# Designed miniproteins, single chains, continued (3), part 107

Each design is a single chain, and the fold is of that chain. pLDDT is the mean over its residues in the fold that is shown.

## One batch from the design tools (miniprotein)

Design m11953
Fold by ESMFold2-Fast:
Structure m11953 (fold): chain A 66 residues (1-66)
Amino acid sequence: SARIEELIARLPADVQPAVREIVETSKSPEEFERGLVRLVVEGRLADVPPELLGELARAFEEELAK
């Protein structure tokens, strides 16, 4: 999805591969959110706005619905 890649490009460069892997391996919105929570707990998303994470989760749900 062009929208998902656009949103990933706004993340810190060091975390982009991890988020892309979560997008590719997650089969449900719940799995995707669990992956993001793991990155938050690891401190890898500390400086990322919550709004950007919300937009990324929404874009992932929309892609699964297609």
Scores: mean pLDDT 83

Design m11955
Fold by ESMFold2-Fast:
Structure m11955 (fold): chain A 95 residues (1-95)
Amino acid sequence: SHMKEKLTEEQRKKVEEIRARFSKEMDELYKKAVEAIEQGNFEEAKKLIDELIDRASRYAKELIPYSITEAFLVVAEGMDRALEIEKLIKKKKEE
């Protein structure tokens, strides 16, 4: 059975707009975290982890009225990027 999406065209466009803003902000924060790690600024990288998680949560809240699935996906992506930054910190400290 195909689950037909119940979103209107307007609601779909809103989800796409929110997702585009989310992806751009996640990429910018991740890039800043990588740059901080390369400079040995682990305190800044940890702050950027907290900011990634906070922004992912805020985007999830924006998406809940349109799609609970999309809301969970942005939280999952934010968590994954935070874990990647933590792994990079550990690797740099072992160098």
Scores: mean pLDDT 85

Design m11956
Fold by ESMFold2-Fast:
Structure m11956 (fold): chain A 93 residues (1-93)
Amino acid sequence: AAEEARRGAAETLRDVADYIESLGGENAKKSAEYFRKAAEAVEAGDFDTALENLRKGIKYADKLDLTPEQKRDLAIRITAAALSVVGARVEAE
């Protein structure tokens, strides 16, 4: 359960990273790198590092010039990823 929850959270974070990277540009690349680092930290059970990298990923994502539809889709994806990380942490405790 705990390992499965961590794997699920990491996959959700990587899905966000792939979506952001598809938007193009340097801020998208940096945001995606931080979401991938968050995924690696979640898989390792390092939730403090995961949340720090998630925060940095969101900071770079906020710099993206997005359409209203892209902003909505990104917000949904980030929310799902954040909830998955919280769920994985609860399972580990």
Scores: mean pLDDT 85

Design m11957
Fold by ESMFold2-Fast:
Formats: structure tokens, sequence, C-alpha cells
Structure m11957 (fold): chain A 62 residues (1-62)
């Protein structure tokens, strides 16, 4: 996955541009093993929204 593909998936999941950039940084650092809980902690997202974002990135990686 390119950074552009990660950002597109995150924005499609409803993240703001700033939240998507922070989430993309974490995903690039740790890879697709990043959990929804780790995304929520890093970005300030609710667990529900972080779960949706994680799902979108996982689907983009197929």
Amino acid sequence: LSREEILEALKAAGLSEEQAEKAADLIEEKGLSVTAEELAEATGLSLEKATRAKRAVDEAAR
C-alpha cells in the first residue's frame, strides 16, 4: 500500500485530513498489524470510528 492509498481509504472512512495523516503515519510505522485500538489512541478517534478506518485500510490492501 502506498501512502496515497492509505490516506484515500482513511478519508473515505470519514476521517479528517489531519486525523488521516496521523493514522497513515502509524500504519506506515507499524504496518497493517496496527489494531483499531492503537489507531484510536494515536488519533483521538472513538473505537467505533477507528474500527471503521482499520476495515477500510484492510480492504484497500486486498
Scores: mean pLDDT 81

Design m11958
Fold by ESMFold2-Fast:
Structure m11958 (fold): chain A 58 residues (1-58)
Amino acid sequence: SHVLERAELGRKLSSEEALKVAEEIGRKLREIGDLVDKALEARKAGKEEEAKKYWEKA
């Protein structure tokens, strides 16, 4: 009987799907972080309009 093996395979597939979702979320979070960093740098340079644009994109 392969009931446990099929359950294990189902968990494996769910883990692969979860990893793909986690990778996508991680990528989006890194994009947001980059925009926030650019907004902060623009603010430090006194470029409020540029900082606002980067902040709005985040």
Scores: mean pLDDT 76

Design m11960
Fold by ESMFold2-Fast:
Structure m11960 (fold): chain A 89 residues (1-89)
Amino acid sequence: MSDSETTLNRAKELLDTARKQLNQGRELIKQQDKRDQGLELYETAMDYAGASASLADQTAARDPRLKEEAEKLRNEANTIRDEALKLIG
């Protein structure tokens, strides 16, 4: 596996974690006694999505063969990050 492929796979793992945390946070926010825990998961989801977008950008810049896949991943990561940020307020 190339270094760029390894970086892109790491970006995918971070984005999957961000999605799971965002979804878990949404379920916790519905519970009156779990609101703070839900907000903490939104903050963590934002951080993981941001890290994913950064690694995707790095991949797109370094490997033209992976550029389209990396740009798609970056767009998905930015969407998750922005969604989490809006939910935090």
Scores: mean pLDDT 86

Design m11961
Fold by ESMFold2-Fast:
Structure m11961 (fold): chain A 55 residues (1-55)
Amino acid sequence: SIEEAKRELEKLVEEGVSEEEFQRRATELMVRHGSSPELAEYAAKLAKEHKEKYG
């Protein structure tokens, strides 16, 4: 589900994976969930937060 994908993205930020690993895993989640616009927007938001915290 989209909610499960969002939680997985949040966990990647919390766990402090590399920016490259975050992007790879976010892309996999997007593909698995049919490139949902809602998930894409959330992934972009979390990518920004990840970059601010770790990169």
Scores: mean pLDDT 79

Design m11962
Fold by ESMFold2-Fast:
Structure m11962 (fold): chain A 56 residues (1-56)
Amino acid sequence: DKEKLIEEIRELWEKSRNEALELLARLVREGKLSPEEAAEIAEELGAPELARAFRE
C-alpha cells in the first residue's frame, strides 16, 4: 500500500534522514514510487534539493 510506504518514509525521516532518503531512492528504483511522487514526498519533508534531483 503506497500510503503505508509514505508513512514509513515520514517516520524514518524523523529518526534518520539518510535512511529515509535511501528508502525513497530505493522505492523509485524498484518502481514502487514514480520520480514525481518521490519528489512530492521530498518537498513535503523539507528536502527541495532532493525533489529537484528526482524530477531531473
Scores: mean pLDDT 77

Design m11963
Fold by ESMFold2-Fast:
Structure m11963 (fold): chain A 70 residues (1-70)
Amino acid sequence: KEYEKLEEEIKKLLPEAAKKASVNPEAKELVEKAKELVAQAILYKSQGNYEKAIELLKKAVELLKKAIEL
């Protein structure tokens, strides 16, 4: 399902983005923002608000991809 697919994508992207963040301050900022969005998504999911949770995970994926591209 969409939430689970996004969670799996984040698990794959996060290690690569973290490597970039170790050498690039801009990438580090993007990774920290992405982690915050993931934490917020977990809270919305716990409230049953899957629509908002999915929106936040999509934003997190975009930030992680941008960090890797830097």
Scores: mean pLDDT 85

Design m11964
Fold by ESMFold2-Fast:
Structure m11964 (fold): chain A 57 residues (1-57)
Amino acid sequence: AASTAANEAKGREWFESKSPEQQKIIKDIAEKLIEIGDSIESYLLNGKCGPALEKGC
C-alpha cells in the first residue's frame, strides 16, 4: 500500500513536469496500452481474442 502510493505520486509528479504536448503523447500511449492489455486479458480468461487481437487470431 505505502509503496504503491509512493510510486503513484512519483509518476503523477513526473507526468505534471512534462510539457502539455508530451503529456498528450504519454496519455495517448497509455490509453492504447490499456486497450491492448484488456484485449489480451479477455483472450487469456475466455480463450477468445479481444477486438484489438481479432484479426491476429
Scores: mean pLDDT 68

Design m11965
Fold by ESMFold2-Fast:
Parts: structure tokens; sequence; C-alpha cells
Structure m11965 (fold): chain A 66 residues (1-66)
């Protein structure tokens, strides 16, 4: 089985990767010339990533308390 430390490492790496993806999309909104439809799509993707970040942070906190 995977150790608690190894599980935490994998979740932290996933969290970092998800946060970097969100930053990339936020930079696209700031620096790219986008249509209203493209802007709405990117905002929807950011909202989905925010939900994933919250879920990952909750999982990490639960494992840290064990």
Amino acid sequence: GVSQKEQLQQLVLRLIATKLRKIGLELDLEYQTLSAAQRQQIQAEIAALDQEIAALEAQIKKLEKL
C-alpha cells in the first residue's frame, strides 16, 4: 500500500499542477485578445479548477489530521 507520506506528496503535486493551470488561464484573460465566448469559456474552466483546488486542499487537511 501507499504510505500516508506518499499519498500527501501526490496530492500536493496535484494541487500545485492545478494551481499552475489556473494561473495560466488567468494570464490568458489578462494578456490575450479574446472574444466574449472565449472569455466565458476560460472563466468556466477557472471556476471548475477552483472547485478541484478546494477538494484537493480538503483531502490534504484530512490526511494531515491522521
Scores: mean pLDDT 89

Design m11966
Fold by ESMFold2-Fast:
Structure m11966 (fold): chain A 74 residues (1-74)
Amino acid sequence: SSLKEDLRVAERIIEALRAGDTDAATLAAAVLKVTGSPEVSEEAGRILDLLAAGDTEGAIEEAERLAEKLREKI
């Protein structure tokens, strides 16, 4: 994926989690893990691990951190 596409998916994770849609957030994070660069894939894996543990707030914080890193590269 392009950095712009990776950023859009990261923003969708944040939006879904803030709306309480954990399934949509999990799907978006899984897409990022498969389609992202090694660094993006690693961060997406951390988000998935937090969601699996029920740490929704931690997952939002990691997704926001990822989105900020991607914005700096665009």
Scores: mean pLDDT 84

Design m11967
Fold by ESMFold2-Fast:
Structure m11967 (fold): chain A 79 residues (1-79)
Amino acid sequence: SSSQARLEALAKAIEEQKSPEEKAETLVKAAKEVAELLRKKLLENQEKYGLSEEEIEEFEKKLEEELKEVEKLAEEIKK
């Protein structure tokens, strides 16, 4: 799956990085890419699964909250 391929790419990219700063940047970039893929899949399947606009918005909000947690983790890695 696209999500699995992105997670595998993230793991490989993190392992190849040498500094905490580079690892943190790679983590944030990959998390944002995975989030974009999840948004795209959700929108593409909205009609198929009968998802309301409110349900899409709730998912987007939760996804943004998770991204903020990843950004906090990245800042901790840089310190």
Scores: mean pLDDT 75

Design m11968
Fold by ESMFold2-Fast:
Structure m11968 (fold): chain A 60 residues (1-60)
Amino acid sequence: MREEIEALSVEEQAQLAAELIRAGTDEERLELLLELLSKRLGQPAESLRKVIENANATVG
């Protein structure tokens, strides 16, 4: 699971996180994705979550 997620590109990780936020089903996987994105992008996980939520709202 973790290694599988780490193998994804930044764009793929962000896309998967956006899908999990829309579905509201896999909180553990979402938290892991946001933590990994936070480390890779140098942004707080909370900040990244807000950005993805805003993007989902705009696209929906």
Scores: mean pLDDT 74

Design m11969
Fold by ESMFold2-Fast:
Structure m11969 (fold): chain A 67 residues (1-67)
Amino acid sequence: MKEAVLALAKATGDEQLIKEVEELEELYKRGEISEEEYKRALERGLAMAKKKALAQGISEEEIEEIE
């Protein structure tokens, strides 16, 4: 999941999302957030990245290939 979010963020030029994913991973490694919170945050990031990709003209088929 993390790899899919990062791939979509790179494809859409969303540098802020890349930074947020890296910060989430550090928080999880430090035990500051639970595995459940980490997964939910990544799922939200993925959903937002998909919406942005679709808005930029990237097809649903191309998004599925990244996942």
Scores: mean pLDDT 78

Design m11970
Fold by ESMFold2-Fast:
Structure m11970 (fold): chain A 93 residues (1-93)
Amino acid sequence: SVVEHLRRALEALEKAIEAVKQGNKDEALRYVDEAIRHLLEAADAGGSTPELREALRAVVKAKEAIQQGNFDEAIKYLEEAREAVRRALERLE
């Protein structure tokens, strides 16, 4: 379901933020890729919404920042993605 994919994306984003805070680049990238997968599955199941597009753009920017070692920038983009996912979930309640 769309809701389950969004919840899984939210959990993955929160784990990615913690991995970045711990300096665990490989773990952060793993959780970012998991979040991207769940966001794409949500789009396939329920269509691409503005909030879902915003979350996908933010998480891709976070991935680029992690790959470049820009962890402060990565956290900002992960928090933007997390907030977009929360708004997407609120629209389904």
Scores: mean pLDDT 89

Design m11971
Fold by ESMFold2-Fast:
Order: C-alpha cells, then sequence, then structure tokens
Structure m11971 (fold): chain A 84 residues (1-84)
C-alpha cells in the first residue's frame, strides 16, 4: 500500500492546486455567485483536510508543497468568506 498512499498524496496535491486556482478565479470574477464561492470553499476545505491526513505518507518535497498549498488555501478561504 505504500505506492498507493504516495499516489493518493500526489493526486491530493494536484486536486488542491486545481481548487486553489478555481477559488482565485472566482475571487477575481465580479459575476461569481455566493453559491459558487460557498461550494469552492467547501471543496478546498475538504482537500486541505485530506492532504493533512496524507502528509505523514508524503516525501519531504511533497510535504513542503502540501504545506505551501494548505497555507495558500486557508488565506483564500478567509478572503472568500469576507464576500459572503
Amino acid sequence: MKEQLEADGRAAIAALREEVTRLKKLLNDPNASKEELRHAILELSFLITVLKALRPYLSPEQQAEADRLVEEGKKLIEEAEKKL
């Protein structure tokens, strides 16, 4: 299962990058609905939780990337919540 956990960690990091990018776009879109922002916040929060759980199984380089994305994601969630 070591290879599977490492693959799951890579997939979670990729998914978190995608959701971080999505929330950034929504925050810069004046036509974004509050429902879209709420959904993006929930998805990003879920992925942060998943990645935190997978962190012990990641390489040091992946842990550094995960920590960076988690911090970026948290800041974006705080900014998005201010618009709700």
Scores: mean pLDDT 82

Design m11972
Fold by ESMFold2-Fast:
Structure m11972 (fold): chain A 55 residues (1-55)
Amino acid sequence: SLADVERELLRLARELVRLQDEAAAAGYTDADVLARIQALSDRLVALSRERDRLR
């Protein structure tokens, strides 16, 4: 449902902020953290498109 997609978007956005803070604290040297940020960003884009389709 639209509500489920919006709830997941909010959850992933919060996780992305947390990982970005972690990456910044490490001086952007942790490749695993950077890869997780990229994966979450890609998922957020996909869910945003799904949200727009459900409207």
Scores: mean pLDDT 83

Design m11973
Fold by ESMFold2-Fast:
Structure m11973 (fold): chain A 88 residues (1-88)
Amino acid sequence: SALAKKYKEKGDEAELKGDYEAAAKYYEKAIAADPKDAESWENLGNVYLQMGKYEKAAEAYLKAAEAVKDNPKAAAVYEKEAKKAKEK
């Protein structure tokens, strides 16, 4: 949705500035607008990794995998990222 895209863009801006708390909040708003947007879940996972929140990062990556479950190659990439986050 257009709303999800705008929140994702604001999250990207916050992440570039190193404001990971603001980035996470914007990605959460993007997900609320479009729960099937795997990229927003991936971006949230990346932000949680930067914050040292490894279990939350893994959970976000698994949600990204679920969002693209009809594309098994894409889902496998997110499942691998989730596993890497848990091994921190």
Scores: mean pLDDT 87

Design m11975
Fold by ESMFold2-Fast:
Structure m11975 (fold): chain A 82 residues (1-82)
Amino acid sequence: DEKLKELAKAAQKVVDIILEVSDDILQRVFTLFKNGEPLSDELIDEIIEELGMSPEEQEELRKLVEKFNELVKIREEKRKNK
């Protein structure tokens, strides 16, 4: 599915960005993934601040996170549908 491929590419870019952050933030991201929860706005703001992202980079990250959170939602919906 082309849409799932695009969401997976966005998720990979989010992971690449997150691997540049501190172990504390990385652990918090892993906790959300284990719980099937989307990345919080507060956590994204902390990533932006730590990496010193420009306004253009912030906008790109927020768009990538939206696609990543959509992929997480699709995964959880599949778990609920028997």
Scores: mean pLDDT 78

Design m11976
Fold by ESMFold2-Fast:
Structure m11976 (fold): chain A 90 residues (1-90)
Amino acid sequence: AEEAAREAEEAAKRAKEAAERGDAEGAMRAAQEAALAAARAAEAAGDREGILRAIGLALRAIGLGLDGDAEGAAEVAEEAARLAEEAARR
């Protein structure tokens, strides 16, 4: 759980860096990685609702990335990192 939370935080940082460059595809990819890490953290915690939230975040990141919204994708990555940290604290 703690390792997955760290992976989500690192992915969120990469999403922010991609957004600062205007790289919507890079931000989307990093946000998907953060959401996957959040799903793993939630699964390890037995949090079914957290898994569903992480899936929703991954889908939102894809939509924002396809729309060219790099900043929105980075915000989703940050939200996923918070979800992973919450799951790791259980």
Scores: mean pLDDT 84

Design m11977
Fold by ESMFold2-Fast:
Structure m11977 (fold): chain A 61 residues (1-61)
Amino acid sequence: SAARREEIGRKLEEEFRRAVEELRKAGDEELLRRVLEHARELAEKYGVESILPELERALAE
């Protein structure tokens, strides 16, 4: 259902934001790129494209 998809999307967004923050603190740009690729795959698979603009913004910072 749409509600279940939104719930999964929110959890994925939270998890990804945490991972990006930790990797930025560590200065591991290569791992950040791999995490972005993985997140894009998950966003396509579960229809959670809302995460993508935030990922791009986080990587630009």
Scores: mean pLDDT 70

Design m11978
Fold by ESMFold2-Fast:
Structure m11978 (fold): chain A 98 residues (1-98)
Amino acid sequence: MDEEFEKIKEEAIKYARDRARQLAEEHGLDPEVAARTAEAIAKYLLDLSYRYYKKKVERGEISPEEALKQFKEDAKRIADIAAEFGVTVAELEQRFGE
């Protein structure tokens, strides 16, 4: 269970960082600010989601297989949200940093 969740988490974090960097570059924003912010938010939300599903499995409310499936779906959504948030922070830093 833990190894499979860690793999999904690592892939989602990388996707969020890479996507935020790319989107920031396309909009003339700081790609490092966007990527750094996206990574931080993705790590936080993915850890929160993992703890939530782990607790449900421990309580016998869902199977480990179902938890892994739901976590994969959440991880994809979290990565997209984190990337968008990273771009938003880069835009705000550029706007308010001067």
Scores: mean pLDDT 87

Design m11979
Fold by ESMFold2-Fast:
Structure m11979 (fold): chain A 95 residues (1-95)
Amino acid sequence: SRQEILDRLRELYREMTEETRRNPLNGIYLALSSASLTTIQLLEKGKISPEEAQEMLDLIEEAYKKLKEAKTTEEKNKVLTEFTDKYYEIYKKLK
């Protein structure tokens, strides 16, 4: 549901904001937390459907999981690139 999507995005935003505070030079957690906040705002303002918000949420969750498992700079950069490309593909369709 819309409410379940919002609650999960807020939980992820909270967790990734904490990670950003612990690692302020790690721009990837900042990018993911910013994407979560953007998705929340778009859904609350009715700019995206619950289905679009779910797709965005799924991308954020996948990227967050992969980032936590990443051990090398190359793996972390790959997570950021794949996330940014997929998130932007959804975002650019919003008009």
Scores: mean pLDDT 84

Design m11980
Fold by ESMFold2-Fast:
Structure m11980 (fold): chain A 57 residues (1-57)
Amino acid sequence: MEVETIEEIVRLVEEEGLSFREVAERLGVSPATVRRMVRLAKEHGFEAAAEALRPAA
């Protein structure tokens, strides 16, 4: 997953207050993926989140 995509997901959740489901629908991913990316980005940063999910998605 690209770092830019993860950054946009976090911004939509944090800045615009969208739910994980709404962000998932907007970007064409699952809500579980959105939740996982937000968690990884907050705990480890955007690059670590992208690296962790890149082989699978």
Scores: mean pLDDT 71

Design m11981
Fold by ESMFold2-Fast:
Structure m11981 (fold): chain A 69 residues (1-69)
Amino acid sequence: GLSKEEMDKIYEAAKKLEVGEMKRVGNFLLKRVSENKVLVYDLTRKEDLGVFDISKSKEEIGKEINDRL
């Protein structure tokens, strides 16, 4: 599962991305798809984890990602 440090890095990166921009964070690829949505790919498992609402708290987003890992 995601550590607190990994959740922090993913959340911060997602917030800094412009719409349409992509960035690798650890074993994840992030793409900002709209103002409040980020697409997360697991590069290790080559799986699309889905789209997450970044207006939610860091803890809620981290839990949702962990539930899909």
Scores: mean pLDDT 83

Design m11982
Fold by ESMFold2-Fast:
Structure m11982 (fold): chain A 67 residues (1-67)
Amino acid sequence: SAVDGLIGMLDRLKKTALATADPETAEELVKKLDELKEKIRSGELSIDEAVEKIGELANEIAEKGGK
């Protein structure tokens, strides 16, 4: 399903954040990812809105969680 696919993307982003960021930054990023995951599961966000926000968090992880 679309929801399961989006949750899978968020779980991959969590692994990336934990692997690339310092512990404090990784914890903040994981919290944001978990909040987004809950909103997707509850139906608070449309699929299009969820995709946009996942893209924003992926970019934030690359910038803050990377080097």
Scores: mean pLDDT 81

Design m11983
Fold by ESMFold2-Fast:
Structure m11983 (fold): chain A 55 residues (1-55)
Amino acid sequence: MSPEELKQEALERMKGKSDEEREKVLAELYVRLAEAGVPEEERIAIIQELTEKVG
């Protein structure tokens, strides 16, 4: 999956979930983005954006 697809999948998985479930999704996303070669600055920005978007 592209970084954008990973981001969208994570956002959908986090909707209506508990804080614990959202933390797991974000941790998985961070690892998958790193494996896809996304720079650290961009990974941090994506995680921050999704955290803000969900709660």
Scores: mean pLDDT 79

Design m11984
Fold by ESMFold2-Fast:
Structure m11984 (fold): chain A 77 residues (1-77)
Amino acid sequence: KEFDLGVADIVLAIGNLALKKGDYEGAARDFERAAEIYLKVGDKESAAQAYENAAIAYRKGGDLEKAEEWLKKSREL
């Protein structure tokens, strides 16, 4: 569990770096992956934050429908 949390945190950091570089598709993918790991270890709060970050990445990339879907997932956790 602790090890998986560390992996999720690293993936989240990689996603944030991609977002800063303007790689919105890559950032969204990394945030989705981080959220999956957080959910597997039971950290719903960190998963919700990762879903919100994925929504931001999709919105910046122009995929407003996908952004709304991920924001809804965040709110349901």
Scores: mean pLDDT 82

Design m11985
Fold by ESMFold2-Fast:
Structure m11985 (fold): chain A 66 residues (1-66)
Amino acid sequence: LETSAQTLAKELEKKGVTDASKYLNKAIENGTLSKEILNKAVNEAQNKLSDDDLLAIHGTVEKAAS
């Protein structure tokens, strides 16, 4: 899921969810990526992004969350 998490971090940064992008990238770099960190990023995306923006990254979010 590392590639999916990297894609998710990039999409979140583009959409202005910069905090989630930062800690995802840090966790990936440090090898500390976990389901907890992925779920936190997904929850922040759901709270901050519009339905259209969520749909645009839907496949990346689903793949990272699995």
Scores: mean pLDDT 73

Design m11986
Fold by ESMFold2-Fast:
Structure m11986 (fold): chain A 57 residues (1-57)
Amino acid sequence: MSRSELVARIVGQEILIVGLELDLENSELYSEEELEEFKRQLKEAERELEELKKELE
């Protein structure tokens, strides 16, 4: 994987994380099940972001 591909994937994950955090801030618009799914996706996205950052080293 090229450095530019890694950077693009990092940016993509950061955008996803911001979107999920915004959804969690608007918790009144979602069911408890949907909120738990967003929390799960956020943890997965944060983990993947850290792995991508390690690849950049």
Scores: mean pLDDT 81

Design m11987
Fold by ESMFold2-Fast:
Structure m11987 (fold): chain A 65 residues (1-65)
Amino acid sequence: SSAEEQIERLLLRLYLEGKISPEQATEAFRLAMEGKGEEAKELLLRAGASEEDAERFERLARTLL
């Protein structure tokens, strides 16, 4: 699967686990598409995602560039 598809699945999982809101998921996805992976990681950490999940998100976001 593509990095974009994996990012979407990670955000969906975090939402279903109650760690992020739909608005936070949309913002994190937008930041990743804009090449702002580090900013997206910080957003996810502040929302309640684990360091492991936030780092995985950033690695996937870098693959899009």
Scores: mean pLDDT 87

Design m11988
Fold by ESMFold2-Fast:
Structure m11988 (fold): chain A 73 residues (1-73)
Amino acid sequence: SLEEKIKELEKQRDEYRKKAVEAMNKAGELMDSMTPENAAEQVAEVQKLMKEINDYRTKAKELEKESEKLRKE
């Protein structure tokens, strides 16, 4: 049904939003635990996480747009 499709899209949107928040929290923890000895490794991991955050945010926005389109049907 239409309602089931909207609910599934909103569930996927919320999952991507959650993943973005988790990745942001992970990046913050890495920055907080940074030492001169581990800085290079942790900076590389933070950069990877920043990429993942942007991808998750983009996917969540696309799913939001799809769910809004279906609601206006």
Scores: mean pLDDT 85

Design m11989
Fold by ESMFold2-Fast:
Structure m11989 (fold): chain A 64 residues (1-64)
Amino acid sequence: MKAVLVAVGLSEEEAEELAERIKRELGFDEVEIIRVDNVEEAKAIGREIMATTDATVILVGPIE
C-alpha cells in the first residue's frame, strides 16, 4: 500500500523522519514525500493525488 506525505513547513529531514515513522507504524510499503510552502497548495496536491491514484494521502501542517 502506498502513502503520500504532503508536508507543510517541514524540513527535508523532518519530513523523511515522519515518513519513516508512518511506514513503520501504519504498515505502508512505500511513502512518497511532497513538501510545500502553504496549506492551499497542500490541499490541491492532496486532492489531485486522491483523484488520480489509490494512495493514502497524509497531510501535515498548520490548521487553516
Scores: mean pLDDT 77

Design m11990
Fold by ESMFold2-Fast:
Structure m11990 (fold): chain A 65 residues (1-65)
Amino acid sequence: DEDLTKKMLSMTEKEQVRLEIEKLLKEGKLTKEQAEELLKLIDEGEDPNEVREKMNQYIAELEEK
């Protein structure tokens, strides 16, 4: 989605990761528990790249199933 990509580019990395987590949760690519953990890390000031790495790990585990 072009509009979503453009919006993400104008946001901070923290806001981008938060949006990605919410989208993946709604699409069923993340469990509610995984999404809540990732959002908590973002709210606690964790590096957005570290949160993305953990998010990608969760997605990979779910896709293998």
Scores: mean pLDDT 74

